# Designed miniproteins, single chains, continued (2): the designs that were tried, part 47

Each design is a single chain, and the fold is of that chain. pLDDT is the mean over its residues in the fold that is shown.

## One batch from the design tools (miniprotein)

Design m5614
Fold by ESMFold2-Fast:
Parts: sequence; structure tokens; C-alpha cells
Structure m5614 (fold): chain A 89 residues (1-89)
Amino acid sequence: MKYKVTITAADGRVVEVEADVSGLTVEEIAAALARASGATVTVVGPDGTTATVAPDPNAEIPTSLLPAALAARRLLRPGERATATLTEL
């Protein structure tokens, strides 16, 4: 299922991207975005479930999340905080 991933930096910068998050938990999505960007990421699922993950160099980035991971890496700087909100399409 496709989702709109809205990534908001703590300073208010925003990027939106579509990604397939099928079979992924909010924790796995947060870990992938944190690893890609070097930022601490809070993911908010469509049901209101949240997870906050700090960057881990050993975290996996699923291929289905590459568009979101690349967007996070371009928007965010290491040591920042961001929120990624998932909206079902």
C-alpha cells in the first residue's frame, strides 16, 4: 500500500514523498530514515502509533523506503530531529 511520507525538520523544513511501507513497522521506518539522515526521527503511523529512533549505522534501509530515505538525507543534517507522518493514499 502506498503512503505519503511527510518529513518535517525541527526548524519547519518539509519534504513529501511516496513510499511503499507494506509489511514495515513504524520502528523499522524510523530506523531506516534515522540511518539515512543521521537525524533522530519520530514516525507517526496512520493509526497514531509512534516510534522515535536515533541513528544506528547497522540499521537496514529497505529498498521500498529508498525514496523516503533519500528525501530525509537531503532535507536533514546529522544531529537534527525530525517527524515523519504517514498518510495512506
Scores: mean pLDDT 83

Design m5615
Fold by ESMFold2-Fast:
Structure m5615 (fold): chain A 69 residues (1-69)
Amino acid sequence: SEDEILEKVVKELREKYPDLPEEVFQRVVGALRRLIRTLRETHPEWSDEEILKEALRAAKVMVNHYRSQ
């Protein structure tokens, strides 16, 4: 489910970026929720593992982006 994928990404982000400000973290989580939904809509044949892999890759880019604002 979307919630299970998001939960796994959130856990990985908190472990990898323990120093990330809560405000930045919440912005990244919001963007990831939208991305996961879009990936499911545009790629209905993708497994949850494939969506998780892409979401984790995007999360790293998002952290860099929101940190610089």
Scores: mean pLDDT 82

Design m5616
Fold by ESMFold2-Fast:
Structure m5616 (fold): chain A 97 residues (1-97)
Amino acid sequence: MAEEVARNQKIADDIEAEMLELVGPEHLPLARSLILGTLISYSEEAGQRYLEAEELLAQAAADPSLRDEAVRAYGAVVEENRDLFLDTARGLAEELS
C-alpha cells in the first residue's frame, strides 16, 4: 500500500538522518557494518533479515518493481531494531570524540 511504503520510507530516512548527525557521512559505512555485527550477535535471525532487506534494496535499484517491497522490508527491520541502530551509532560517536 502507498501509505505503508511512505511510512517505511520515512522510518528509513529518519534513521539515516539521525545516524548521519551522530557519526557524520565519512563514518556512516562503518556504523552500518557495526550495526550488522551487533544484530548478528544479538540475533542471527535479525542479522539475516537485515542482510535480506539490504539485498532487496540493491535489487530494487536495478528493478523498480521491487522498490515497494524493499522499502517495506528495510523499514520493518529499522522499526523493530531502532534502539540497536541508534545505540550502535552513539557508541561509535563516543569512540570518535
Scores: mean pLDDT 80

Design m5617
Fold by ESMFold2-Fast:
Structure m5617 (fold): chain A 81 residues (1-81)
Amino acid sequence: MAMVEKETQPVRDLAQQALENPSQEILDQLEQLVQEKKKLLEEARKLAEELGSPSPNLELLEAVVEESQKIYDETKAKLAA
């Protein structure tokens, strides 16, 4: 899943920065990235429904959102400890 790794790399990089130098600003940026990916997924789902055709990008976007959310949740939990 090279595309999922590539698309989630910025989320992983920002999460690593948050863990190395804990900052609310970095955590907020991480949350914004996850929310942006979720918006793209919802837009893609709406477009697929309107076109009546499954998009191969939907599965990719779902995987990217799931992985990004997991990274964010794990990072937030570690910073709250």
Scores: mean pLDDT 79

Design m5618
Fold by ESMFold2-Fast:
Structure m5618 (fold): chain A 75 residues (1-75)
Amino acid sequence: MEKILKEAEETMKKLQELFSQLSESVRQQLIDEYRSKVEEIAKKLEEGSKEFLEEVLRVLKEMLKKAEEAVQKEK
């Protein structure tokens, strides 16, 4: 449990740093792309399941990968 939380925090910090390097339009595009996934996570939170943290981490890692690709394209 602690390992998953730490990995999620580290992923969030990296994502925040990458977002600061992206143009406003690209940031908005990524936010819009992942809006539906955030809603899906919120729905699963209502079920109170142990799967919630794994799902959050998965989505965060996917967002991080997309943000890294966007930064490379803007160079």
Scores: mean pLDDT 70

Design m5619
Fold by ESMFold2-Fast:
Structure m5619 (fold): chain A 62 residues (1-62)
Amino acid sequence: MEEEKKKREELQKRAQGIGYSNGGLYLLAALGGSQEDMEKAKETLEKAKEVYNAARRRLAEK
């Protein structure tokens, strides 16, 4: 169980490293990520898009 979780977490981190993009979700699914993990990634991607756009504009100007 713990071995399985660690493998899944490593793959999830790699998918996140791609920037929660469609490629990241595809990688997570291909490597046996659960639907729950993919749903979280989708939700985070959508939220991050909004927050990132707003935060990026604030951070662009020091």
Scores: mean pLDDT 59

Design m5620
Fold by ESMFold2-Fast:
Structure m5620 (fold): chain A 55 residues (1-55)
Amino acid sequence: AWTVAEVYAAYALKRGLMTEEQARAFLEKHGLDPERVLARADEIVAALEQRQREG
């Protein structure tokens, strides 16, 4: 399962609230793998949006 920090970084990156550099630095600071999150950012955001539409 994704952590709250990973989901937040993916969402913020996709919504333009963070640059890729800022998201990478944020994830690294929290001991997370930025390559894993960046590679799956579209998947993470799509899953979150689908959940919101389903209720």
Scores: mean pLDDT 78

Design m5621
Fold by ESMFold2-Fast:
Structure m5621 (fold): chain A 55 residues (1-55)
Amino acid sequence: ALAEEQRRFAEAMERAVEATRKYKATGDPKAREEQLKANDEASAAYRRMQELRAA
């Protein structure tokens, strides 16, 4: 469970970094959308990890 959420968090963070880099380089609105989606996924996974650590 925790390892699964750690993997999701890592994957989402990698996607967010890539999308941020692309957005800064191109100004592509699709890259901004990808950045926001990845940030939301990372936030959800991080929150889930915190819940699992507290339990």
Scores: mean pLDDT 80

Design m5622
Fold by ESMFold2-Fast:
Structure m5622 (fold): chain A 95 residues (1-95)
Amino acid sequence: MEHLRRAIELLRKASEAAKQGNLDEAIKYLDEAIDHLARAMREASFEEQVDLAVLLIGAATLRVGLKRGSITPEEAAQGAEWLAEQVEKLLERLE
């Protein structure tokens, strides 16, 4: 559960960094969130691993899009906030 809480914090930090135009910081926070989601998957049940894999792919897609300039900072901020909300909903189901 600690890795999921940390991922939520980092995804929200990525969203704020993207809103401020700090793209390098946003990418850094996305990388850290991806690492924590991957660590959570190692302790998860099969069903939870499927949900976490979708979230991990989402975070990786935002990171690649920001790095390549194929998404706007606003889109990245919205995507990171949406992912944080999805991780929170997953945490609520695991309580």
Scores: mean pLDDT 85

Design m5623
Fold by ESMFold2-Fast:
Structure m5623 (fold): chain A 58 residues (1-58)
Amino acid sequence: MDPLELGEEAALEFKKLVEEGLSKKEAAIKVAEKYGVKVDESASLEEIGEKLGEKLGK
């Protein structure tokens, strides 16, 4: 599984959510939703990270 390429702010929020007790997947979905990225609950962490990376790369 490739490392998730997230924007600096999104990566920090993801890390905080995981440390606050969310699963890595739940944290990734929550961060993606905050940035307006549509994610499926069944999507992999890799898919969520790539979609978020595309959004933040623009």
Scores: mean pLDDT 71

Design m5624
Fold by ESMFold2-Fast:
Structure m5624 (fold): chain A 72 residues (1-72)
Amino acid sequence: MAEELAKKLVEEATSETAEAEVLKAEEEGDVVTVELEIIDYETNKRYKITITARKVGDKFELIERKVEGEDL
């Protein structure tokens, strides 16, 4: 569950100008928390994104999104 969300988020964040890596994937019942590091080469910034979502059937419903950015 958490690994499935993490994989989808990495695939969506990865592009020709950005790389994404999973820092943490945690699962508590039906709630999953995924932390990603995104390096954006176009802006030379590193982002840490924390996504908390609930699995409802075959879908993930977003509960919370936190974004922390820093210069490379």
Scores: mean pLDDT 78

Design m5625
Fold by ESMFold2-Fast:
Structure m5625 (fold): chain A 120 residues (1-120)
Amino acid sequence: SYEADIEEGVARLEASLAARVAELRAAGVPEELIAEFEEAGRRYIAYARELALLSSQDQSDEEIRKRFEEARRRAEEALRRLLLTELRIASVLGDRERVELLVENLRRLGVAEEEIEAAV
């Protein structure tokens, strides 16, 4: 079912988040930054799940459309926060290749250059 496919995708994202948290901890990333990353990741996954569930529903329904628009906005905000936190982590680790990729992704998402520079 569509719902089962979404829940499988969510479980995969949650497993990826947990694996990344373990990698960051093993690499000696500060615990406060790991906690910020984990919170941002959980928020993004939650809003991505809500968007996926709403995207299959009747968009001519004003209540459903309003919820979809709100969830999309929150998911975009959560993704921006997640990527900015990953940029800070990559910078702390000295991972130049990852810093470069994250900066490019943030620019594509329309994140202000000042916010990107502050995260490095």
Scores: mean pLDDT 87

Design m5626
Fold by ESMFold2-Fast:
Structure m5626 (fold): chain A 66 residues (1-66)
Amino acid sequence: SLDEQLEAHFQEMADYLLKLAEKLPAEESARVKAEVEAIRNDTSLSIGEKFERLAALYVEIQRLLA
């Protein structure tokens, strides 16, 4: 179903951000990883809201890696 595909895509994005976080200094890496897990485990968020949270986190990670 579309929802299953969206959930799979969300997990791929989350895993990608976790891999990017490994390139950050230890403190920033730990914080980013905690934020990804908080987004994953938040049952109050729709799948769309979770994507918005990951997108914002991705922008932050890119800024930190620059």
Scores: mean pLDDT 86

Design m5627
Fold by ESMFold2-Fast:
Structure m5627 (fold): chain A 100 residues (1-100)
Amino acid sequence: SAQEQARELIEAAIRWELDYLKENNLQPTEEQIKGLMEMIRQFLDDFRRRHPELTPEQAAAAVEAAARAMEPELRANLSDETVAAWRRLVAELVAEIRAE
């Protein structure tokens, strides 16, 4: 489904960034996490132009599902402070998408 494809796309983007951070032993700043959220938003907006059947609720659910799938690996590799910032910024992105 379009929702599953969106989830896979978002999960791949998160994994790519996390793999870079892990390889370089880096902790992202809140601004870098915001940058990732903006990138996810842009990918999702582009995807929705090609898949107009994907509702705001389905798009938000795809973001939440991708974030949930990746959270154990984030918790294993990033600080508690970074994971807390990640959770807040994901919740903000989800709320923005649902508000459409």
Scores: mean pLDDT 85

Design m5628
Fold by ESMFold2-Fast:
Formats: sequence, structure tokens, C-alpha cells
Structure m5628 (fold): chain A 55 residues (1-55)
Amino acid sequence: SAEELEREYERLRRELSRLIDEIRNNPDLTPEQRAELERRVAELARRIDELLRQL
């Protein structure tokens, strides 16, 4: 349902915001840790894009 898709979108958006905040505000991240977080951001962004196409 649209309500379920909207709830999942809000959850994914919140997760994306947290990851971006960590990348921006954590100067102690190693290059490997940063690359891993960037990969997760890209994967999450793809899922959000797919979800929005269903709405």
C-alpha cells in the first residue's frame, strides 16, 4: 500500500541522513571506513530511488 511505501521511504531517508551525518561529522574515520559508508549511502540511495518510482 502507499502508506507502507511511505513508511519505508521515511525509514530509509532517516538511515541515509544518519550515514551522511557520520561521514560529514566524524573526522576519525579511516579511508576504508569512509569508503564503506559511501558504498552504503549509494546502495541506500538506489533503494530510495526504486521506492519512489513505485509511488
Scores: mean pLDDT 84

Design m5629
Fold by ESMFold2-Fast:
Structure m5629 (fold): chain A 75 residues (1-75)
Amino acid sequence: AEEARRGIAGTLEPLVGPELAEEMAELVVQSTLQGRTEEGLEEVRRRLREAGASEEDVRAAVEDMRAAADWLARS
């Protein structure tokens, strides 16, 4: 779980900075552990848009996070 959280935070940090990246990464990890991965990813996508990330960056980040979340869900 911690390794997936760090990977997700690393993906998000260039877009929103380290504090928000860690907060959003924790949200995705917790949502995935509860079987609500898509809900967590939707919330992070909303927050990235509010932070001013481009649609291209949002799409790429969500795709990378989905891969990490899928790995976590199978662990």
Scores: mean pLDDT 80

Design m5630
Fold by ESMFold2-Fast:
Structure m5630 (fold): chain A 81 residues (1-81)
Amino acid sequence: MEVPKTVEEALEHLRKALEIAEKNGMTEVVEKIRQAIEALENGDLDTARKLLEEALSIARSTPNAPQEVIDHLRGALRVLK
């Protein structure tokens, strides 16, 4: 189904974060991003925000995590506010 532009912008951020996280073996971050994408596609914004906050916390706590993953997770959360 068509989603609001705001949700589509969040999904674009998450698709980029997912690609970078997968390439860097960030398995737990990948799982949280996938669940957040599914929640957004189902219109469950509260669950999506919670999962993204968890993904961002894990990414920030991961030594040498690519800054791009953190930036895209922050971008998605900012757009969904």
Scores: mean pLDDT 83

Design m5631
Fold by ESMFold2-Fast:
Structure m5631 (fold): chain A 120 residues (1-120)
Amino acid sequence: SAEKAMADIAADLDDIAAQTDAYIDQAAKAVDAGDKRSFRLYLGRAMAHILLLAVGGDEETVLRQMGRVYINTAKYYYNQGDYKKAIEEAKRAAELARKAGDEKTLKEAEEIKKKAEEAL
C-alpha cells in the first residue's frame, strides 16, 4: 500500500540521517584530535549523505545536520589559527540552527564565534 511504501521510505531516510550524524560525530572527534585527514574524510562522507537526505525532502534534518557540519568546520579553522574563517563558519552554523530550532547548536555556534573573536 502507499502507506507502507511511505513508512519504508521514512525508515530508510531515518537510517541515512543516523549514519550522517555518525559521520558528523567522527568529524568532530577528528577536529578535537587534530587529525586533519580524518576530518576531511568524514566531512566528505557527511556531505554526500546530506545530499541524499536533501533529495529525499527531509529539509528539517538537512538544516540541523548542516548546522553541525559548519560547527565542525568553524572548530577546524579555529584550530588552524584562521579565526576570521572560524567566525564566518560559526555565523553560518548559527543561521541554520535558528532555522532548524536547534538551540544546542545555536549556543555552540555563538560560543565558538565569541572565542574566535577574542583570539583576533
Scores: mean pLDDT 87

Design m5632
Fold by ESMFold2-Fast:
Structure m5632 (fold): chain A 63 residues (1-63)
Amino acid sequence: SRDELLQQALDIGTEETKKRYAELKAEMAANPDMDPLKYSQRMMRIMADGVSLAMARHLAAMA
C-alpha cells in the first residue's frame, strides 16, 4: 500500500540521517572549536537530506 511504501521510505531516510549525525558528532569531538552556527547548519542539512532521500525513495516506489 501507499502507507507501507511511505513508511519504508521514511525508515531509509531515518537510517541515513542517524549515520550522518553520528559522523557529525565524531567531527565535533575532533574539532572542539567548531562554530555552533556551523554545527546547527550541518544538522539542518542532514535533516533536509534525510527528508529528500525519503521523498525520492517514495517517488521511485510509486513509479
Scores: mean pLDDT 76

Design m5633
Fold by ESMFold2-Fast:
Structure m5633 (fold): chain A 90 residues (1-90)
Amino acid sequence: AEAAALAAKIAELEELGKKIEEYEKVLDLPKEVREEEAKKLGLPKEVVELLELAEKYRKGEVSEEEKKKLEEMYRKFTAPAAELAARLAA
């Protein structure tokens, strides 16, 4: 019975998504405010770094090395979601 495992994974992704949405609201605020919000939300450091780097990319403030790092982090982050979507579509 994979239904319970899939439901648990969906719940984890939904919870993470809500935390990401809350953190994105403070991306335009000073670093100190963003660090406190990330700590309050219990976001993993890798998630915080990905969101910060993505915001710099949107503002055109990112270096070529930071673009490569963003692409690598994005791939690591979206692969599990893509796998879950494929399983749900089957």
Scores: mean pLDDT 69

Design m5634
Fold by ESMFold2-Fast:
Structure m5634 (fold): chain A 65 residues (1-65)
Amino acid sequence: SIEEIGEELAKKFDISLFTARKIAEIVIENKDKSVEEIAELILKEFPTLSRETALEIAEVVLKKL
């Protein structure tokens, strides 16, 4: 679920649960896109994240799907 993925992301990347849930939603809605494309979508919504972090988050969530 988005909630479970969000909790894991919040814990792993030390981000708020609110931010983590929104990121999980972005990845799930765009699971047909490349990791790089998903990372760009994450950075558009959360520009304070590093590109490296956004890429790692996209990979982690996609592996759970």
Scores: mean pLDDT 83

Design m5635
Fold by ESMFold2-Fast:
Structure m5635 (fold): chain A 101 residues (1-101)
Amino acid sequence: KEKADELIRKAVDALRQGNYEEAVKLAKEAIEIYGEDNPAANLVLGWAYLKLGDYETAAKYFEKAVKLSPTNPLAWFVLSRAYGGLGEYEKADEYEKKALA
């Protein structure tokens, strides 16, 4: 869906600029159009919440992204980072190994 793809692109641009709240808004709008099964939108949401220091919310969105795209090493890597932020170092190490496989 063209409108949802454009929203994800704008959300990624907002992340690059440090506009994390705008990235969350745009990615949520994209999910409303795609449904919750879009891995790119879930990665953007996870990354935005990670940058905002909300590691619990970031981990939930990244878990959804790895479930939808288990062969994407980036999704595993950022999930590891979110669990590291939570102090869950054993899970962080496990997910980092998944990213490197």
Scores: mean pLDDT 81

Design m5636
Fold by ESMFold2-Fast:
Formats: sequence, C-alpha cells, structure tokens
Structure m5636 (fold): chain A 72 residues (1-72)
Amino acid sequence: MVSEEEIDRGMGLIMYGLAKLLESKGDLEGAYELGRLIARSVSRETAEELARLAREEGVEATARGIEEALAE
C-alpha cells in the first residue's frame, strides 16, 4: 500500500529530477520556476527536504525557487 506521504515524496522527487535536468542544460529560469511549483505542489516537509538536497547537490536555482515560494 502506498501512503499519502510516500506519494507526496515521490511527486517531489519526480519534479526535482526534472528541475535538476533543466539546471544541467543551463535553464536556470525554468529550474527556478519548477522549484517554486514544487513548494506549492508538495508538503512543507518534502519541499524543505528537497531544498536542502538541492543546496547539497549545487542546483542553486532550484533551491532558491523552493525557498522563496516557501517564504511567501
């Protein structure tokens, strides 16, 4: 059985993977906007976890998008 928490985390990771791909291609604006969308689409806990992971992995535009949307 898949819990709501597992679905939330899974959706966050899928979107994060796409944002990371966009950053790797130099689409920093797209990665930033997808970061904002992540924060609005998943739980606060998942978004904060992904922002931390993004900082650790050096995907700073994605991290900034998540962090700024969470601060709104």
Scores: mean pLDDT 86

Design m5637
Fold by ESMFold2-Fast:
Structure m5637 (fold): chain A 93 residues (1-93)
Amino acid sequence: AEEDALEEIKAEIVRYFTERLGLPEEEAQRIADDVLAHAKELGLTPEEIREAFEGKPTSEKAREFRIYLDIQEALALIKRTVERLGEEAERKK
């Protein structure tokens, strides 16, 4: 049951990074795995992970996890911007 809940959360994270941030599915899956590994290390329940992902963390650990998510989102946006700039440089050749 807990594993099923974590798989559902992983699917939601992958969808967020692919559909909202435009990342390749393989990269979004790696980020989701890293995010969930960090949540497990913090000892978060599936409910706390979901609450943090939805932007409504209720515990200090869930708030720390939300900050980690915000960092991962920022890094993904930076990488996307760098890739766009690289594509523009190639187009100018």
Scores: mean pLDDT 77

Design m5638
Fold by ESMFold2-Fast:
Structure m5638 (fold): chain A 100 residues (1-100)
Amino acid sequence: MEEGVKAAKEGAEEARKAAESGDAKLAAEGAKKAADGASRAAKSGSSEENAKAAREAARAAHEAAEAARKAEGDGPNAIEAGINAGIAGIAAGAAVAGAG
């Protein structure tokens, strides 16, 4: 449904802005929002739009995780961002598989 696509797009935008901030905590928060958005897109439907939005959110979550690691190394925010990037990737994979 449209709510999942919107959540994924909003999460991706926030994750990318957070990645550009140089702040590990903001980057971790952005990655979490992108992961939530990707999961919501995957659950809300199996359309190509859901798959595309989930993939964009997963990509943004990975960018945020890399930014968090660059800012603090293996600190708690970088670890949390990395976990959320993984969750976003799994959600994107599920959305793509469903969109066949």
Scores: mean pLDDT 81

Design m5639
Fold by ESMFold2-Fast:
Structure m5639 (fold): chain A 91 residues (1-91)
Amino acid sequence: MTAADLEEVREEEKKLLEIAELIRNGEDPEKIAERLEELGLPRAAEAARQGKFDLALQLAVGELHLRWAERLGLDEEAARYRALIEELLAE
């Protein structure tokens, strides 16, 4: 794990918390979706556009944790988050 990997995780975590605050404050769905797309989370962005904010946040958390686990070589963690994302998309 490099210092650059940790800094990228911290920046993505900060952006996720900002998005969670926007959802909590009842911000415009399109603005929430734009912030999710900026994080490279198009499926979460689509859920937000549909007003499915709980699903959008769960997808965003799951996909970011999967990204971090893959970046850090945590194969078991990556497999768990991949399964959770599949379950969220099936419901």
Scores: mean pLDDT 82

Design m5640
Fold by ESMFold2-Fast:
Structure m5640 (fold): chain A 76 residues (1-76)
Amino acid sequence: YEELIEEVRKKEAELREKNDGSKVVLLVSKKTPKEKIEYIKKVFESLGIELEIVEGDIPEKEVEELLEEIKKLEES
């Protein structure tokens, strides 16, 4: 469980560094539905992890991978 949370944080840090690396952010595509963004934010908040959401030019695939990882954390 803790290892999964660390993996998610590591991916967030990598995405943050690609865009400007100074704070914990979730980078999302302009095409990502607001509903998915709200879901991610709510799950992280329930796990006690704070994050900011920044709209950027990232592939939808990266956002979907993050969503799947978050779902695994919530379901586990």
Scores: mean pLDDT 59

Design m5641
Fold by ESMFold2-Fast:
Structure m5641 (fold): chain A 71 residues (1-71)
Amino acid sequence: HMTEEEIKEAGRAYDELQRKFDEYRKEAGKNNDIKKYSLKYLKDQIELAERLGDEDLVEFYKKSIEKLKKM
């Protein structure tokens, strides 16, 4: 029972949603919030690695933070 008009409107809504997702992905790579969340994640991973006594993993994450800060 979907009308021709309803089908066309659904198609336009889908295209609009795809454009929004593409724009989000494009901005994601440049957004300061992603850098902020990445830094928090890496710091949390260092704490976990230190608790496990994995010195190599701690050093790896510290180098990752250093590289991210230089971006």
Scores: mean pLDDT 67

Design m5642
Fold by ESMFold2-Fast:
Structure m5642 (fold): chain A 61 residues (1-61)
Amino acid sequence: SKTEILAESLNLMAQEDLESLRKLMAENGIPEKVIDAVVELAKKQDFLGALELIAQALNSL
């Protein structure tokens, strides 16, 4: 399931669908501060940095 969340997150970032990205992360229990940080990295096209934060957050749950 973690790999599926990461794959979908990458797809949403590539499409610049940041609202769906926020929703996906929130539905998977990722804290709002982490969601904000991921969205800022996505806006900068730092997809690897964003995915690393998502992976770390999911491993902390």
Scores: mean pLDDT 86

Design m5643
Fold by ESMFold2-Fast:
Structure m5643 (fold): chain A 86 residues (1-86)
Amino acid sequence: DEEAERAWALANLEEVEAELRRALEAAGVPEEMKRLYLEAVRATLRGDWAAAADALERLADLFEAQGNHEMAARLRALAAEYRARA
C-alpha cells in the first residue's frame, strides 16, 4: 500500500529530520555529512528504506570517525529500523 507507506514515511521523516538537524547543528558537521543526510531524507520520501538505511549507516561512520559515538549509535539504530521496514 503506497499510501500507507507514504504516510509512515512522512510521520517518521519529521522525527528523523529533527534528530539529525539537532545533531548537525551541535556537531558543526562538514558538507559531506550534509549530503548523506539529504540522501537519507530523499530515499525516505521515495519509500526506499534500504537506500535510506545505507545513507544513515554511512553518516554514522562519519560521526564515529569524528568521535561522536552517541550520534553514530542513534543513526545506526534508526538504520536498523529502516532495514526492518524494507
Scores: mean pLDDT 75

Design m5644
Fold by ESMFold2-Fast:
Structure m5644 (fold): chain A 72 residues (1-72)
Amino acid sequence: LVVDGNALLANLEKLTPLEARVAGVLRHTFGSAPASRAAAVAAVQRELGLSPAAATRHLDRLEALGVLRPAA
């Protein structure tokens, strides 16, 4: 997973404050480097105190918006 900064900016108004925080945590932790889905879930759980299920749902929505893209 990679955070797309342009897609994040374009979709800011569609994100909840929590979803914006999830994207921010991933950018802070991994920058532009690709991370596994498991590593992304773990980072969100550590920083925001979310359950694995809640972290996964937010990652899925960010991926649907193109804010998170699969690593090649």
Scores: mean pLDDT 78

Design m5645
Fold by ESMFold2-Fast:
Structure m5645 (fold): chain A 86 residues (1-86)
Amino acid sequence: MKPTELIVEEVTEVVEEVSAEKARELALRHAEEIARKRGIEVQSVHLEEPVVEGERAVAGVLVSGYRDGQPVLLAVKTTLVTRRAA
């Protein structure tokens, strides 16, 4: 088996209000933008269940695809915090 390239990215967003829906929306948008910037041909996207705790939310997205015929896995962690918690 050929080794898969792993790319890990973290993004923090300051928001007025945290929710699982907002965390999912922003996490998917960031994963799409990063994949595009890195030239990844996307094959599948897996959204992890968001974790919401008070004024903070975390959502992970795994993107699998190819770059120059080589398999790539992109892991994006998006953290939402309210202005009061940032």
Scores: mean pLDDT 81

Design m5646
Fold by ESMFold2-Fast:
Structure m5646 (fold): chain A 85 residues (1-85)
Amino acid sequence: MLLEVTVESSEGTSTFKVDLETGEIVEVLSGNPTEEQKELVSALAKYLSKNPSALEYLLDKTVTVYPVLFNTSFKEKAKVTLKEL
């Protein structure tokens, strides 16, 4: 399953294509993502690949995430939007 993931933070907005079967980032669709944004998106993709029921609540929504919950170096809150491709 392929998803479009948009991350909005103080560093800017970046959009990623992720594959939930692998839990990996396939490509960057837009923006100039920071390493911290890539780490957050990678952690989120791996989480969703193991917890597919969470997708039903997150698809087509913008949610505020605290990346510390995914044990990342990203210390600020980010807004994340998920869309199915």
Scores: mean pLDDT 76

Design m5647
Fold by ESMFold2-Fast:
Structure m5647 (fold): chain A 98 residues (1-98)
Amino acid sequence: SRSLALQREIAALLSELPEFAELLELAAAQRAGIETERIRELQAALEDPEALAALEERARAMLERARAILREALARTEDPELRAALERVIAVLDEELA
């Protein structure tokens, strides 16, 4: 599927961020019903307001870096389908970071 190929290309761009790779692993583990040590650490952090605030700040910084990478890719690509896909993902990130 062309849609699946575009999703993989965008994921490959974001795989340059170590935090993005970690989030993909956590999402896959959660979908499989596997509770990892990292998921337990995140759940424990939700009980500590300072740890939660630190996680939110790190998440925001990661999303800002992801947006910068995707904007750079958008500026360099001539593929209209990839451009449209990047614009959609960037729009979601712009909404999340607002």
Scores: mean pLDDT 71

Design m5648
Fold by ESMFold2-Fast:
Structure m5648 (fold): chain A 57 residues (1-57)
Amino acid sequence: DSRVTFTEEEVTLPGRTVLRVHGTIDVDGRTVEEKPVLAEPGARTLATAGDTVTLAP
């Protein structure tokens, strides 16, 4: 079975605050963490339901 989850962490950078987004995938009893990406707060919200990932402004 495979599952994808996302976590958001607020990070303060010089001149602004951004969201650090991580993805994790569980495959055959193993958890593999995807590389994190950065996004502006309020410009990107991730919601995962089943196999669907929704991005919102």
Scores: mean pLDDT 50

